# Designed miniproteins, single chains: the designs that were tried, part 34

Each design is a single chain, and the fold is of that chain. pLDDT is the mean over its residues in the fold that is shown.

## One batch from the design tools (miniprotein)

Design m1237
Fold by ESMFold2-Fast:
Structure m1237 (fold): chain A 80 residues (1-80)
Amino acid sequence: EREAVIRLLEEARRIVEKLPESPMKKTVLDMLDSAIAGLRAGEITPEFGLRVLDGAIAAAKSFDPEAAKEIQALRDRALA
């Protein structure tokens, strides 16, 4: 469901937002914000939203592996 994917992306955004400021944090937040806006506007599919989340997790791993693991666990629970 579109709403479930929006909530998952918003939860991931909340995790990233608490991290120390960096150019990569800004990039990841911009990716998540764009996907949330696109889902709300009906411009992208829930499947594409999940692909953006996967990209955000991969990017987060490069600067905060613990936060990336937390977001991955959140994704895994939501899809179980």
Scores: mean pLDDT 83

Design m1238
Fold by ESMFold2-Fast:
Structure m1238 (fold): chain A 98 residues (1-98)
Amino acid sequence: SMKEAKEEWEKKKKEIEKLLEEMIKELGLDEEVKEAVRIILESEIKIAEETIKENGYKLSAIEAEKKRLISILELIKEMLKEKKRYEDLLNMAKDILK
């Protein structure tokens, strides 16, 4: 049912949010960077949710968007390991809030 599909998406969304929290703790990020990465992920989750809705909550769409969000978290983690890309992350968050 659509209700079960929505519950599956909410479960996967919470798993992704938990992965972000664990990444933030692991990397010992300052508050400005924590805020920036949360803004970026929140924006991407919103895009994923609209994509899933437009695809009628198909399991394949839910799984594809979860994989995409995990890839985004991995990219953010790599950017955070490169101090030279710190400003890029802050600018991405700034642009999302416009």
Scores: mean pLDDT 83

Design m1239
Fold by ESMFold2-Fast:
Structure m1239 (fold): chain A 67 residues (1-67)
Amino acid sequence: MEALELAAEATKAALVEKDLKKAEELLKKAEKELEKNKEKLSVSEYVAAKLAIIGAKLDIELVKSKL
């Protein structure tokens, strides 16, 4: 699922690459893909993608705090 994959790439960009601009752009794309495909997803797929997006947001904030 594209939203889940984009969220995972956002986490990688933040934590591994430390590229916050790329991470924020990927996160924004993940959120747009989730909303666009919301009706096509099962409840479990939607929840998994939403949790991955929340995780990516937290990872971006962690890197911003330089922790």
Scores: mean pLDDT 81

Design m1240
Fold by ESMFold2-Fast:
Structure m1240 (fold): chain A 77 residues (1-77)
Amino acid sequence: MEEKLKKEREEIKKRAVDVYNRLQKLVADRPDVDPELVKEAQENIDKALYYADKGESIEKAREYVNKAEELLKQAEA
């Protein structure tokens, strides 16, 4: 059980870092991108990383990383 949760946390952290890096590139390349979408995506990345580190909240971590990915897609459009 612990091994599966550890791998799931590592997956979520990797996804959150990927979204963060893509968001930073988007802001650098498109300074006129919607700042509210950027802010919301960043907040969801931070929450995903926080819950991924806290053990029992893996479901919340996954929810937040999914929301961050969705917000990034909206900002890219």
Scores: mean pLDDT 80

Design m1241
Fold by ESMFold2-Fast:
Structure m1241 (fold): chain A 60 residues (1-60)
Amino acid sequence: VKEILDIAKELAENGSGKLKEAAEKAVKAVEANKDDPEKARAAAKEVFAAAGLADPTEAQ
């Protein structure tokens, strides 16, 4: 949970275009579901998928 939030925050700061926008939405989704790590992870994955991007927690 914390790892995906940290990755999303880093991408929101250093990314561009769609990746940055998706990362900002992913941070918001993880924070909204901080008490449920599985739901937070799933929400972030859906946000990235909706933007046409791979889940950064599974990519290097």
Scores: mean pLDDT 67

Design m1242
Fold by ESMFold2-Fast:
Structure m1242 (fold): chain A 87 residues (1-87)
Amino acid sequence: MELQREVAREIAEAAAEKEGLDAEEVEAQVLAYFEALAERYGEEVAELVAEAAKLELEAMKSKDPEEKEKLFKEAKELFKKALELAA
């Protein structure tokens, strides 16, 4: 739960900064998305998706192209694992 809230807030802040969206609305929508994932597929799937999203956020903040590629690759592997558990 705490990781999901942290990620939702970071996504909301990034969306507000990059796209001019309302941060509070985006945070609520992202939290609802994680709650829906947990309800449908279980908490483990929701946590893996939250971890993957956190790595993507870290990649977006990175100024090192090599680190950015590595973080995106790690996020992709976590998303793949979440999909396998959801199946």
Scores: mean pLDDT 79

Design m1243
Fold by ESMFold2-Fast:
Structure m1243 (fold): chain A 97 residues (1-97)
Amino acid sequence: ATLAVRIGSREATITIDLAAPVREFFAALREAFGLSEAQLSLVEIPLDEERVLAFVRLEADGEFLLSESLVLPKDATVAEALPLLNAQPGITITLLP
């Protein structure tokens, strides 16, 4: 699938399998934005057997541009995570035709 992604002031179009793990989505975003894993991070803390508390953080040019937390299913796919990420302030993801 092709996704138009905006995080803060950064915009990119990426192509990814919607069945892929959400970690692959963040890896693709890092490549598209030219960011390291330390600059655009996804940190998951187990809540229970079915859920994780995910922290999404964007730090670039010495500034904190995004810091959000959300609950994701354990081993969430891009398809499962996409509406939850899109609900966060500063994140916009559009599925392109």
Scores: mean pLDDT 79

Design m1244
Fold by ESMFold2-Fast:
Structure m1244 (fold): chain A 67 residues (1-67)
Amino acid sequence: DADAVLATVDEMLRQLEDEYERKRREAEKLAEDPEKRAEAERRLREWEEQYRIARAALDDAREAARA
């Protein structure tokens, strides 16, 4: 059912955005500690890359479900 697929994709998009925002805030707090700054920045960069890829894949899945 295309509607069920679209609902799942929309839920995954919201969860992805919420996770990204949460991780970003956690990384910002860790970056306040100079010893943890490099690790926090590395993890955030990895997550930003994964977020872009996952977001694009979900957008593609949303279009495919409507076709």
Scores: mean pLDDT 78

Design m1245
Fold by ESMFold2-Fast:
Structure m1245 (fold): chain A 66 residues (1-66)
Amino acid sequence: MTLYIKTTLPVEKQIGLALRLMGDERFEVKFDGEDGLIVKTTLSKEEYEKLVEELRSDPRFEVEEL
């Protein structure tokens, strides 16, 4: 499953988020060159839905499912 995460966070905090996700082999993270991250995941559907809910609970993130 692929997720586009748009954020108002500064680049240093975006890097911190990317490093946290890249610490788990179930995530592949790429910077889009804008205020966004492209995240490919092999999570189960249940774990993926939980991640999407967690991200959407933070107003600094806008999440689009690809």
Scores: mean pLDDT 76

Design m1246
Fold by ESMFold2-Fast:
Structure m1246 (fold): chain A 60 residues (1-60)
Amino acid sequence: SDAEQAKKAMELLKEAIRVADEAVAQGKISERQGASLVSAVGILASAGDFERARELIEEL
């Protein structure tokens, strides 16, 4: 359902923020790169492309 897809998108976005913040804290990526990753995950998840969104998170 659309509501379930929206919840899944929100959970992926929250995970992206958490993982990006941790990667920045560890010096693996810049704050700018972290913000770009979160934006990309948000766009993909909003479009229903959950597999690619998850793949981006897993690359960190």
Scores: mean pLDDT 85

Design m1247
Fold by ESMFold2-Fast:
Structure m1247 (fold): chain A 71 residues (1-71)
Amino acid sequence: SHSQQQQVAQEAIDLEKEINQLRKQGKYDEADKLLKEKVPKLKKQVESLGGSLEVSQDGDKVTITITFPAP
């Protein structure tokens, strides 16, 4: 279970990095497309592992936060 949680957490980190890189390049439409297409799928995967996923925006920066319950 921890290995699966770690894999999904890494996917979230990679997605956040890609979205913020696109936004820094002024590619807002591409960044928004990734948010709309990939975040809902990732959220379902996180929830299937007993966690939660939240997306927040502060200025131009998007943050994806994953929380898993303590073991």
Scores: mean pLDDT 82

Design m1248
Fold by ESMFold2-Fast:
Parts: structure tokens; sequence; C-alpha cells
Structure m1248 (fold): chain A 61 residues (1-61)
């Protein structure tokens, strides 16, 4: 569901923020705020793609 995907994405971003270098924290905070505010306007497909992009970003850190 959209709500479950939103929660999963927010959890990933919180985990990323805990370990991210200082230079990336503003970007990750911005992404978190965007997801919190606007995730409900996205489709499930769009949220799944966003989750994959975030997972890839975290893996490359």
Amino acid sequence: SVEELKEEILKLLEEALATAPASLRPLLQYMRDEVERYADTYSEEELRKLKEQIERLIADL
C-alpha cells in the first residue's frame, strides 16, 4: 500500500541520515521532508521506484 511504502521509505532515509557524511545530510533531510509531505500524492509504482533509488543511493554511500 502507499502508506506502507511511505513508512518503509522514511525508515530508509532515517537510517541513511544516521550514517551519512555531513555533506549529504541536507539532501537526505530534504528528501525525508518531501516524502513525509507529498508521498500520498504518489502512486504505488512511483513510490516503489523511489524506494529503489534511495536503496541504491544508500548502497553507494
Scores: mean pLDDT 81

Design m1249
Fold by ESMFold2-Fast:
Structure m1249 (fold): chain A 66 residues (1-66)
Amino acid sequence: MEEVEKRAREAAEVLLSLGVPVERIREEVYRGAKHFLLEAGVDEEEAERLAREIAERVEKEVQKKL
């Protein structure tokens, strides 16, 4: 969990530095986190919930840097 969020935050910071819109960054973080969790054997419902929470937290961190 914590490692997934850390990776997502680092990826979001890179995308932000490249001028990618915050809404697109949120979508990419959600997709990446969900994919990682599913491959790690997390149930689909739980993976969707966790990925959404990670994407929301990363979006807030990115918005603070704007």
Scores: mean pLDDT 80

Design m1250
Fold by ESMFold2-Fast:
Structure m1250 (fold): chain A 106 residues (1-106)
Amino acid sequence: MKEDAEKKLKIYEEELKKNPSARTYAGIGNAYLQLGKYDEAIKWYEKAIELARKEGKTLPQAYYNLGLAYYHKGEKEKAIEYFQKAVEIDPTDEDARKALEELLKE
């Protein structure tokens, strides 16, 4: 529910002040995505991916969620790009594969 997303957002904002991590940034992005705040979600996922990359880690779920955020904004080409990236990182992600298939049908 949206109330749970707002509660999670406050928890992650407190973590951000104490010990920020790629997980914390992705969690903030998830909360904004659930609230329908797609521009905010995108900004936090981009920060999460950048930090994860600096730590030598990948965040396949963040790429999928970036695809969802861009799709909801009507940016179909960017949505396709991020769903493709999610599938490249995790080819077994059925949600990402299905989303990519639907968007590529033109």
Scores: mean pLDDT 82

Design m1251
Fold by ESMFold2-Fast:
Structure m1251 (fold): chain A 68 residues (1-68)
Amino acid sequence: SAEVERAERGRENVLALMEENNFPAEVQEQVLALFDRYIEALRAGDEAAARAAEDEILRLIVQGLESL
């Protein structure tokens, strides 16, 4: 679906952002695992799980950027 394709592109873009900003490996792994959960939730139509994963991804990215 277009939503899943957008999420997969988002995963690649966020990985590049984390690598460029030298995020710790453990944070990168956590964010990628959350993207995998987000994509799985989108495929399952689980709106609550998708929103929870999206919120946690955003929180970790903001925290990582604020630590630069």
Scores: mean pLDDT 85

Design m1253
Fold by ESMFold2-Fast:
Structure m1253 (fold): chain A 63 residues (1-63)
Amino acid sequence: MKEEAVKLMEEAARAWAAGDYQRSAENFRKAAELLRKIYGPDHPLVQTAERGARAAEARAAAA
């Protein structure tokens, strides 16, 4: 679970760097769900993943 969440965060960051904001948003959302189950909803990693997902979703909608 934790290792899978880290891989999803890394994939989301790579997709963002490549301009693939839809893929970035999908991976940040998946990471946030896994991290929430591990650490709880108030953990900084969950908030970081959710913020990344929202930013990527906004960019995907504009592109």
Scores: mean pLDDT 81

Design m1254
Fold by ESMFold2-Fast:
Structure m1254 (fold): chain A 65 residues (1-65)
Amino acid sequence: EQDQKDLDVFTEALAEAARRALASGRPAEVEFEINGKKYRVTVRLGAPDPENPAPTLEYRIEEIE
């Protein structure tokens, strides 16, 4: 039960950060909380690749509490 809720919270935060990064072309940060600890997910666009027209997304998660 709690594991599923934690996964949903993380997935929503990641999806929101990805949407913001794609919209702005800059790194986007979203904060979320799991099991009483606060985390930050940062999503950014990868380096442009002329051989691959699809944007690459990179993400990093850090605990801030």
Scores: mean pLDDT 74

Design m1255
Fold by ESMFold2-Fast:
Structure m1255 (fold): chain A 89 residues (1-89)
Amino acid sequence: SAEEREKLERRRELLETLYRMIKENAPIEDLIEYARREAKHLSAKELEDLAAEFERMAETYEKAGKKEQAEKFRTLSELYREKAEEKRG
């Protein structure tokens, strides 16, 4: 459906933007502001799925020795997990 395509497109744009910001070493505050704003448009399930993806990315970057980038992904994972819980009750 058009609605499903819109959701898929928005999630892709969200991930591409956050990955670019982390690659460009954007401040954590900017990442949180962007992620929090976009979270308003996501369901609890989408937030949980994204939180799991960010945690997986954090582990990948940590194994690669990129601790600062790993910590940014962990912060995003924690934020989206909290937002998912808020939407569930």
Scores: mean pLDDT 85

Design m1256
Fold by ESMFold2-Fast:
Structure m1256 (fold): chain A 96 residues (1-96)
Amino acid sequence: ERKEEFRERLEKLLDELVKKYNLPESVIANLRAAVDRMVEAFDEWVRRLMEENGKSEEEAWEITFALFEGVLEGIFLIYRGIDKAIENSKKKIKVE
């Protein structure tokens, strides 16, 4: 139930970020693969927060969801930044 909600929410966020940043299809494919991995890791992260950090199931779910939403947004921004960083590095290389 909550794992399905988690997936749908991440996929919606991904679609919104794709539209906002107009990312190439290769980057979109990599980010969709990242979402799949995050969904598979969801149960383990909830369990770890409950067992290692003493969180309730509801708290662990909320924390895991917020963390992965933030991670997905961060990956998007980093991916977009990498292309600009590569371009800038080539421009700054002194060729004689």
Scores: mean pLDDT 72

Design m1257
Fold by ESMFold2-Fast:
Structure m1257 (fold): chain A 58 residues (1-58)
Amino acid sequence: SHMEDIQKKINALKKAIEVLKEELERLAGDTSPEAQRRREQLEKAIENLKKEIEKLTG
């Protein structure tokens, strides 16, 4: 059903967010410029995925 397809997409997006959050946690102690740049990229990616979930639910 259409609702099952939407739920599957939401679950995939949530899993992607969890993977990105795990990478952020691994970088939490690293103060290098490379780690700071990677954290910014990961935070933006997480925000974009959350917006996609919002569009699917609202």
Scores: mean pLDDT 86

Design m1258
Fold by ESMFold2-Fast:
Structure m1258 (fold): chain A 55 residues (1-55)
Amino acid sequence: SPLEARRAELEARGDAAIEQLKAAHPDWSDEDIERIRRHVRNFIDLRYAEEAAAA
């Protein structure tokens, strides 16, 4: 469905952003990165819910 494709796009962009953060901050721990990843996932979930509600 178009909404599922949109969610996949947001998830791919989130993953790319996390990889860029890891490259920019090699001093950050895996735990720090996982915390950020969870915040990104929550943001994507909220954005997906907003788009689904908008049609």
Scores: mean pLDDT 80

Design m1259
Fold by ESMFold2-Fast:
Structure m1259 (fold): chain A 66 residues (1-66)
Amino acid sequence: MEVSKVYLLKPFTEADIEQLRRFLEALRERLGNEEVYELTRENVEKAIEESRKTGKPVVIEIYTLP
């Protein structure tokens, strides 16, 4: 598996969260692996919660199959 980082530098709004979920849905088709998708989704949701609590930019680790 490869790991990439995605940075969101804007304040979190519902629109930003929806855009992120759209990105995850597109990534799901590319990954072709449900376990990797679920792990990625959990990491994203956790990062969103952390960003909302701390006010810091979101750093998301995305797992991609080679």
Scores: mean pLDDT 60

Design m1260
Fold by ESMFold2-Fast:
Structure m1260 (fold): chain A 75 residues (1-75)
Amino acid sequence: HMTPGEFFARLRAALAARGITTWEDLAKAIGYKGDPSAVPVYLFKEADTDGDGYISEEELKRLAEKLGLPFEELR
């Protein structure tokens, strides 16, 4: 299972490879209408469907699909 720190590190790397370097850019890309600073918390809660504080491989695949990112880049 992926820790929150590992999850955010890999997510930021995958996004940076696509020119998305700020949470504001990501918020716009995913249609998030709230405060861009809340995007990390929003995405983690969206991914962590069982609420255990870790991201499983299955949860990671679902999030990758929702964001249009290859699972391999978030692995």
Scores: mean pLDDT 77

Design m1261
Fold by ESMFold2-Fast:
Structure m1261 (fold): chain A 71 residues (1-71)
Amino acid sequence: SVEEEIKKLFDEGLKQIDKAKTPEEARKIFYETAEKVQELIDKHNASEETRKLAEKYLNELKKKVDQKIKE
């Protein structure tokens, strides 16, 4: 499902952010992940529920970027 593909992108994004050595790298990973998620949503004409789930995951990714920057 598109929800499973979004979850996979989120999980991969989290791993990449965790491995990022600079704030710039972490931000780049976030924006690339957000772009891929948006492409999936648009390609599949995703439901409102799926869009909200994607927004929740992207907010969690952003929180991880902020946490990484503080380190």
Scores: mean pLDDT 83

Design m1262
Fold by ESMFold2-Fast:
Structure m1262 (fold): chain A 96 residues (1-96)
Amino acid sequence: SFKKKAEEYEEKGEEYEKKGDYKKAAEYYLKAAGAYFLAEDYEKAEELYKKALELAEKAGDKELLAKAYEGLALVYLYKNDEEKAKEYYEKAKEAK
């Protein structure tokens, strides 16, 4: 069920990105990444958290930026990459 929800959120993210609504695009890519993470698709979760990060920066939304960094920290923690997990966790704390 998480994989299907992830695909639906990813499609919504693509729709808003094409419209130039970077804030809504980032929100949907964050939801998609979280759903892929729960489905244990860490590669897809990483990809979409990075996309959400880029779009959050374009939107100038510090809360979405922090959430994207938190998501990346969690993904790298589960991939046993302690250095990247710590790096993104620290970036999340600096962003608000």
Scores: mean pLDDT 89

Design m1263
Fold by ESMFold2-Fast:
Parts: structure tokens; C-alpha cells; sequence
Structure m1263 (fold): chain A 90 residues (1-90)
């Protein structure tokens, strides 16, 4: 679980660096994921799951905004580049 949340946090940072997330959107997602990790480490699995779901909802809203502004094809191309870069870094 923690590894998956940490990976999601790195993905959010990479998407922000690529311009798909605004700095504010990236900060919100990162804060929710950091809180989810802290809750999981504290043994509060229900709170960790709730915060992880909020992070997913925030990410979906941000991606919908990006698609509306940039178009689906451009968003997909940038997301694929980010995914390839993260895979190469691991």
C-alpha cells in the first residue's frame, strides 16, 4: 500500500512537471497522498483509503480540466511520455 501511494505521489509530481497538473492541483494531490501514507502507517486503514479516494477524485478532476484545455490527444501523448519516463527511472 505505502509503495503504491508513494508511486502515485511521484506520478503526480511528474504530471505537474509535464504541464498536465497545475502547481495547485499537484500540491492538493500530494497533500492527500501524504496524509493517506501517514494514516496507513498509523494503522488507520479506513482513513488511508478515504484520503486515497480523495486523491484519485482530485486527479480525475485535474485530468478532465487538462483534456478540456489541451485536448484528449495531447493529454494522452504527455501522459504516455510521463509513464515511459517513470518506468525508465525505476
Amino acid sequence: MVEALERARREAEALAAAGLLSPAEAAEIAALLDRAIAAYEAGDLEEAERLAREAVAAARAAMQRAVAELGAERVEAIADEVAARLAAAE
Scores: mean pLDDT 80

Design m1264
Fold by ESMFold2-Fast:
Structure m1264 (fold): chain A 92 residues (1-92)
Amino acid sequence: SEAVEAFKKGLEAFKKKDYKEAIEYFDKAIELDPNFPQAYRLKGEAYEKLGDYKKALEYYVKDAMAKIKKALGIPIDVSEDMKELQEELEKA
C-alpha cells in the first residue's frame, strides 16, 4: 500500500526528529487512506514536538474517531465538531 510506504517514511523522519518532514509523509498517508489511525496519532505527536498543541489535539481527536469508527463499524463524521473545538481553543 502506498499509504503504508508514506507512513514508514514519516516514521523514519520522526525518529530522526525531523518533525516537519514526518508531518508531510503522515499527511500523504492520510490522503491515500483517511482511515489510518496511526498516521493521525503520529501527526499529532509531531505537532506536539513542534509545540503546536492546537494541531496536536486536532489530530489526536481524529485518531480517536477513526478507532471508534473502526470498532463500531458505523460512519462517523466529526468535521463540524472539530471546527467547533478549534474555535473554542482559539478563544482560550
Scores: mean pLDDT 76

Design m1265
Fold by ESMFold2-Fast:
Structure m1265 (fold): chain A 64 residues (1-64)
Amino acid sequence: STLDKAAEAVRKLALEGGLSEEEAEELGRMVREGHGKDAVDRLSELTGMDPEELQRRVLAAALE
C-alpha cells in the first residue's frame, strides 16, 4: 500500500541518516498511524536534512 511504501521510505532514510533500527521503526509506525508529517519533521530534526526534501523523497517512493 502507499502508506507501507511511505513508512519503508522513512525507515530507510532514518537508517541512512544514522538513526538506530528502533528509532527508524518508530518513525515508520508514525507514518502508518497517519502521522507522516510529524515523522518527517522529526526525521529532519534528528538527521539535519531539509524537511521539504525528505517529504518529496517519501512521496516519490510511495508512488513507485
Scores: mean pLDDT 84

Design m1266
Fold by ESMFold2-Fast:
Structure m1266 (fold): chain A 75 residues (1-75)
Amino acid sequence: LYQQGVDALNQGDYETALRYFQQVISRYPNNSLSWEGAGVAYYQLGDKEKAKEYFQKSLEIYPGNVDAKEGLEKI
């Protein structure tokens, strides 16, 4: 599921990526990487408010997530 989300992001299929990351989050709500991935997908879809929420959640779970921190800074 997580890798399928990453693959979808790399292909530019942001809606599919979001779907996979949301499935990971529903089963593993403390998976910081999936909150980050969903944040990236929301940002690319133009939903900057959701992107911000998801990056913040990723950092609440794992403050050392540099990619989530950088994502939040570019919003």
Scores: mean pLDDT 87

Design m1267
Fold by ESMFold2-Fast:
Structure m1267 (fold): chain A 77 residues (1-77)
Amino acid sequence: MVEEKVKKLLEEADKLAVEAGEAVREGDLDKAIELLEKAIEKLEEAVKLDPENEEAKKALELAKGLLEKLKEEKAKL
């Protein structure tokens, strides 16, 4: 059950991250930041449910790094 919930959170986070990447390509940094923040929330829940899940941990680190980069780009505008 917990493993199934983690998988669903990872799938939802992945979809949000893909949509965030699409928003970046369209130049909509505000939308990209919102979508990536939602993805991070889902990844944080996944890590909380399964702290040893390497996939969830790596995805969370990558998402946080991307969010920082997007915020830096927005700050330059």
Scores: mean pLDDT 84

Design m1268
Fold by ESMFold2-Fast:
Structure m1268 (fold): chain A 58 residues (1-58)
Amino acid sequence: SLEEAIKEAIENIKKEMETVKDKKKQEEIKKLLEELKKAETFEEVREILDKIVQLLSS
């Protein structure tokens, strides 16, 4: 389900955030996690996840 996909994504991202040393990136990711919780479609989830992955990869 959408809710289960969001929950799993949030838990995985929280674990990845433990490796992020940049406080500004941490705050941006936290903001995107709040947007992810409000997502109503799989398309919105994908767009938010792509932004988070970009931040984690930089």
Scores: mean pLDDT 81

Design m1269
Fold by ESMFold2-Fast:
Structure m1269 (fold): chain A 87 residues (1-87)
Amino acid sequence: MVKEILERIRELAEKIANEEVKKYLLKEIEELEEKAKDKEIEKEVLEKAKEYIEKAEEYLKDENVSELEVVKELYKALKLLKEEIEK
């Protein structure tokens, strides 16, 4: 479910310490939530987005990994979902 995936991305975005990056990610999530309201997303796309989210969660738990790596994985998930929703 796209709503569940976006909610999970939002939870991770809320943990980003950089306020400007956090605001950017949250805005992208809100725009995608609105656009996705009546859209069915292919299961394969949702599974790939989930892989990026799981990698972001792993990076977030590792003190030696830059927050930028978390942001990169969240951006990949959002870009994938945006491309599918806006087609």
Scores: mean pLDDT 82

Design m1270
Fold by ESMFold2-Fast:
Structure m1270 (fold): chain A 56 residues (1-56)
Amino acid sequence: KEEIREAGKKLLSDDLEVRREAAEFLIKNKEEAEEWLKEEEDEEVKKRAQAVLDAA
């Protein structure tokens, strides 16, 4: 769960490779990421993570 939250924060990174790696991690752990997303309070992180999961 903590690693999923960390990946969510990395989606806000200015580094394309960091964002890509974070997105792949969330997609690989989609079930846990969707559960975390329901509890996430940072709207920007939540929006970007939701977009990644929807694209998967």
Scores: mean pLDDT 79

Design m1271
Fold by ESMFold2-Fast:
Structure m1271 (fold): chain A 114 residues (1-114)
Amino acid sequence: MQYTVIVQLTAEVDSKAADAVLEAAREAGEELMKRFPRVTRFVVSRELDGDKATVNITAVATAASREEAERLGQELTKAFRDIVAPKVEEAAKKAGAKATLSLDTRIGRLGEPE
């Protein structure tokens, strides 16, 4: 476990859709964790700002090498597009809202550099 892979989907939605999006994100996270045993943490959080809400969906995984981390990051990014994003968009649509999605992937080194 020398590297951390972080994949985050940010969904900006109407505040009335926030609860539906949050629940869809949690369900998608359970499916994602079943497919990716290297994912050690899955976090869903929301911020409410008047008529708008921001839902942050974050998966954290660990890898033994940089090459493994890059491969895992690509696989998790694809899983977010194929599993998480469609469920979030569908939940927002059912609530009568549109979701604006952004997807970020970050790779960091675990441990002190000496």
Scores: mean pLDDT 82

Design m1273
Fold by ESMFold2-Fast:
Structure m1273 (fold): chain A 72 residues (1-72)
Amino acid sequence: MAELEKLAKEAEPLLEKLSPEQMEKLLEIAKEIEKKYREEILKALEAGDLEKAAELYLEAVKEVVEKAKELV
């Protein structure tokens, strides 16, 4: 969770700088990233690999933050 909190704190000022149009674009990108990682996360959870599921979730969040940085 500490890593996720760090990413959230990093993302907050970026989101404040985004225009409504950039925010809408970021939400579309975030949905595609979430869909891509969702299947892998679910497979890890079904296998009981909670560490792998957490790792994939963090990777998805990091990718969204990277895209937010590109839009700002």
Scores: mean pLDDT 77

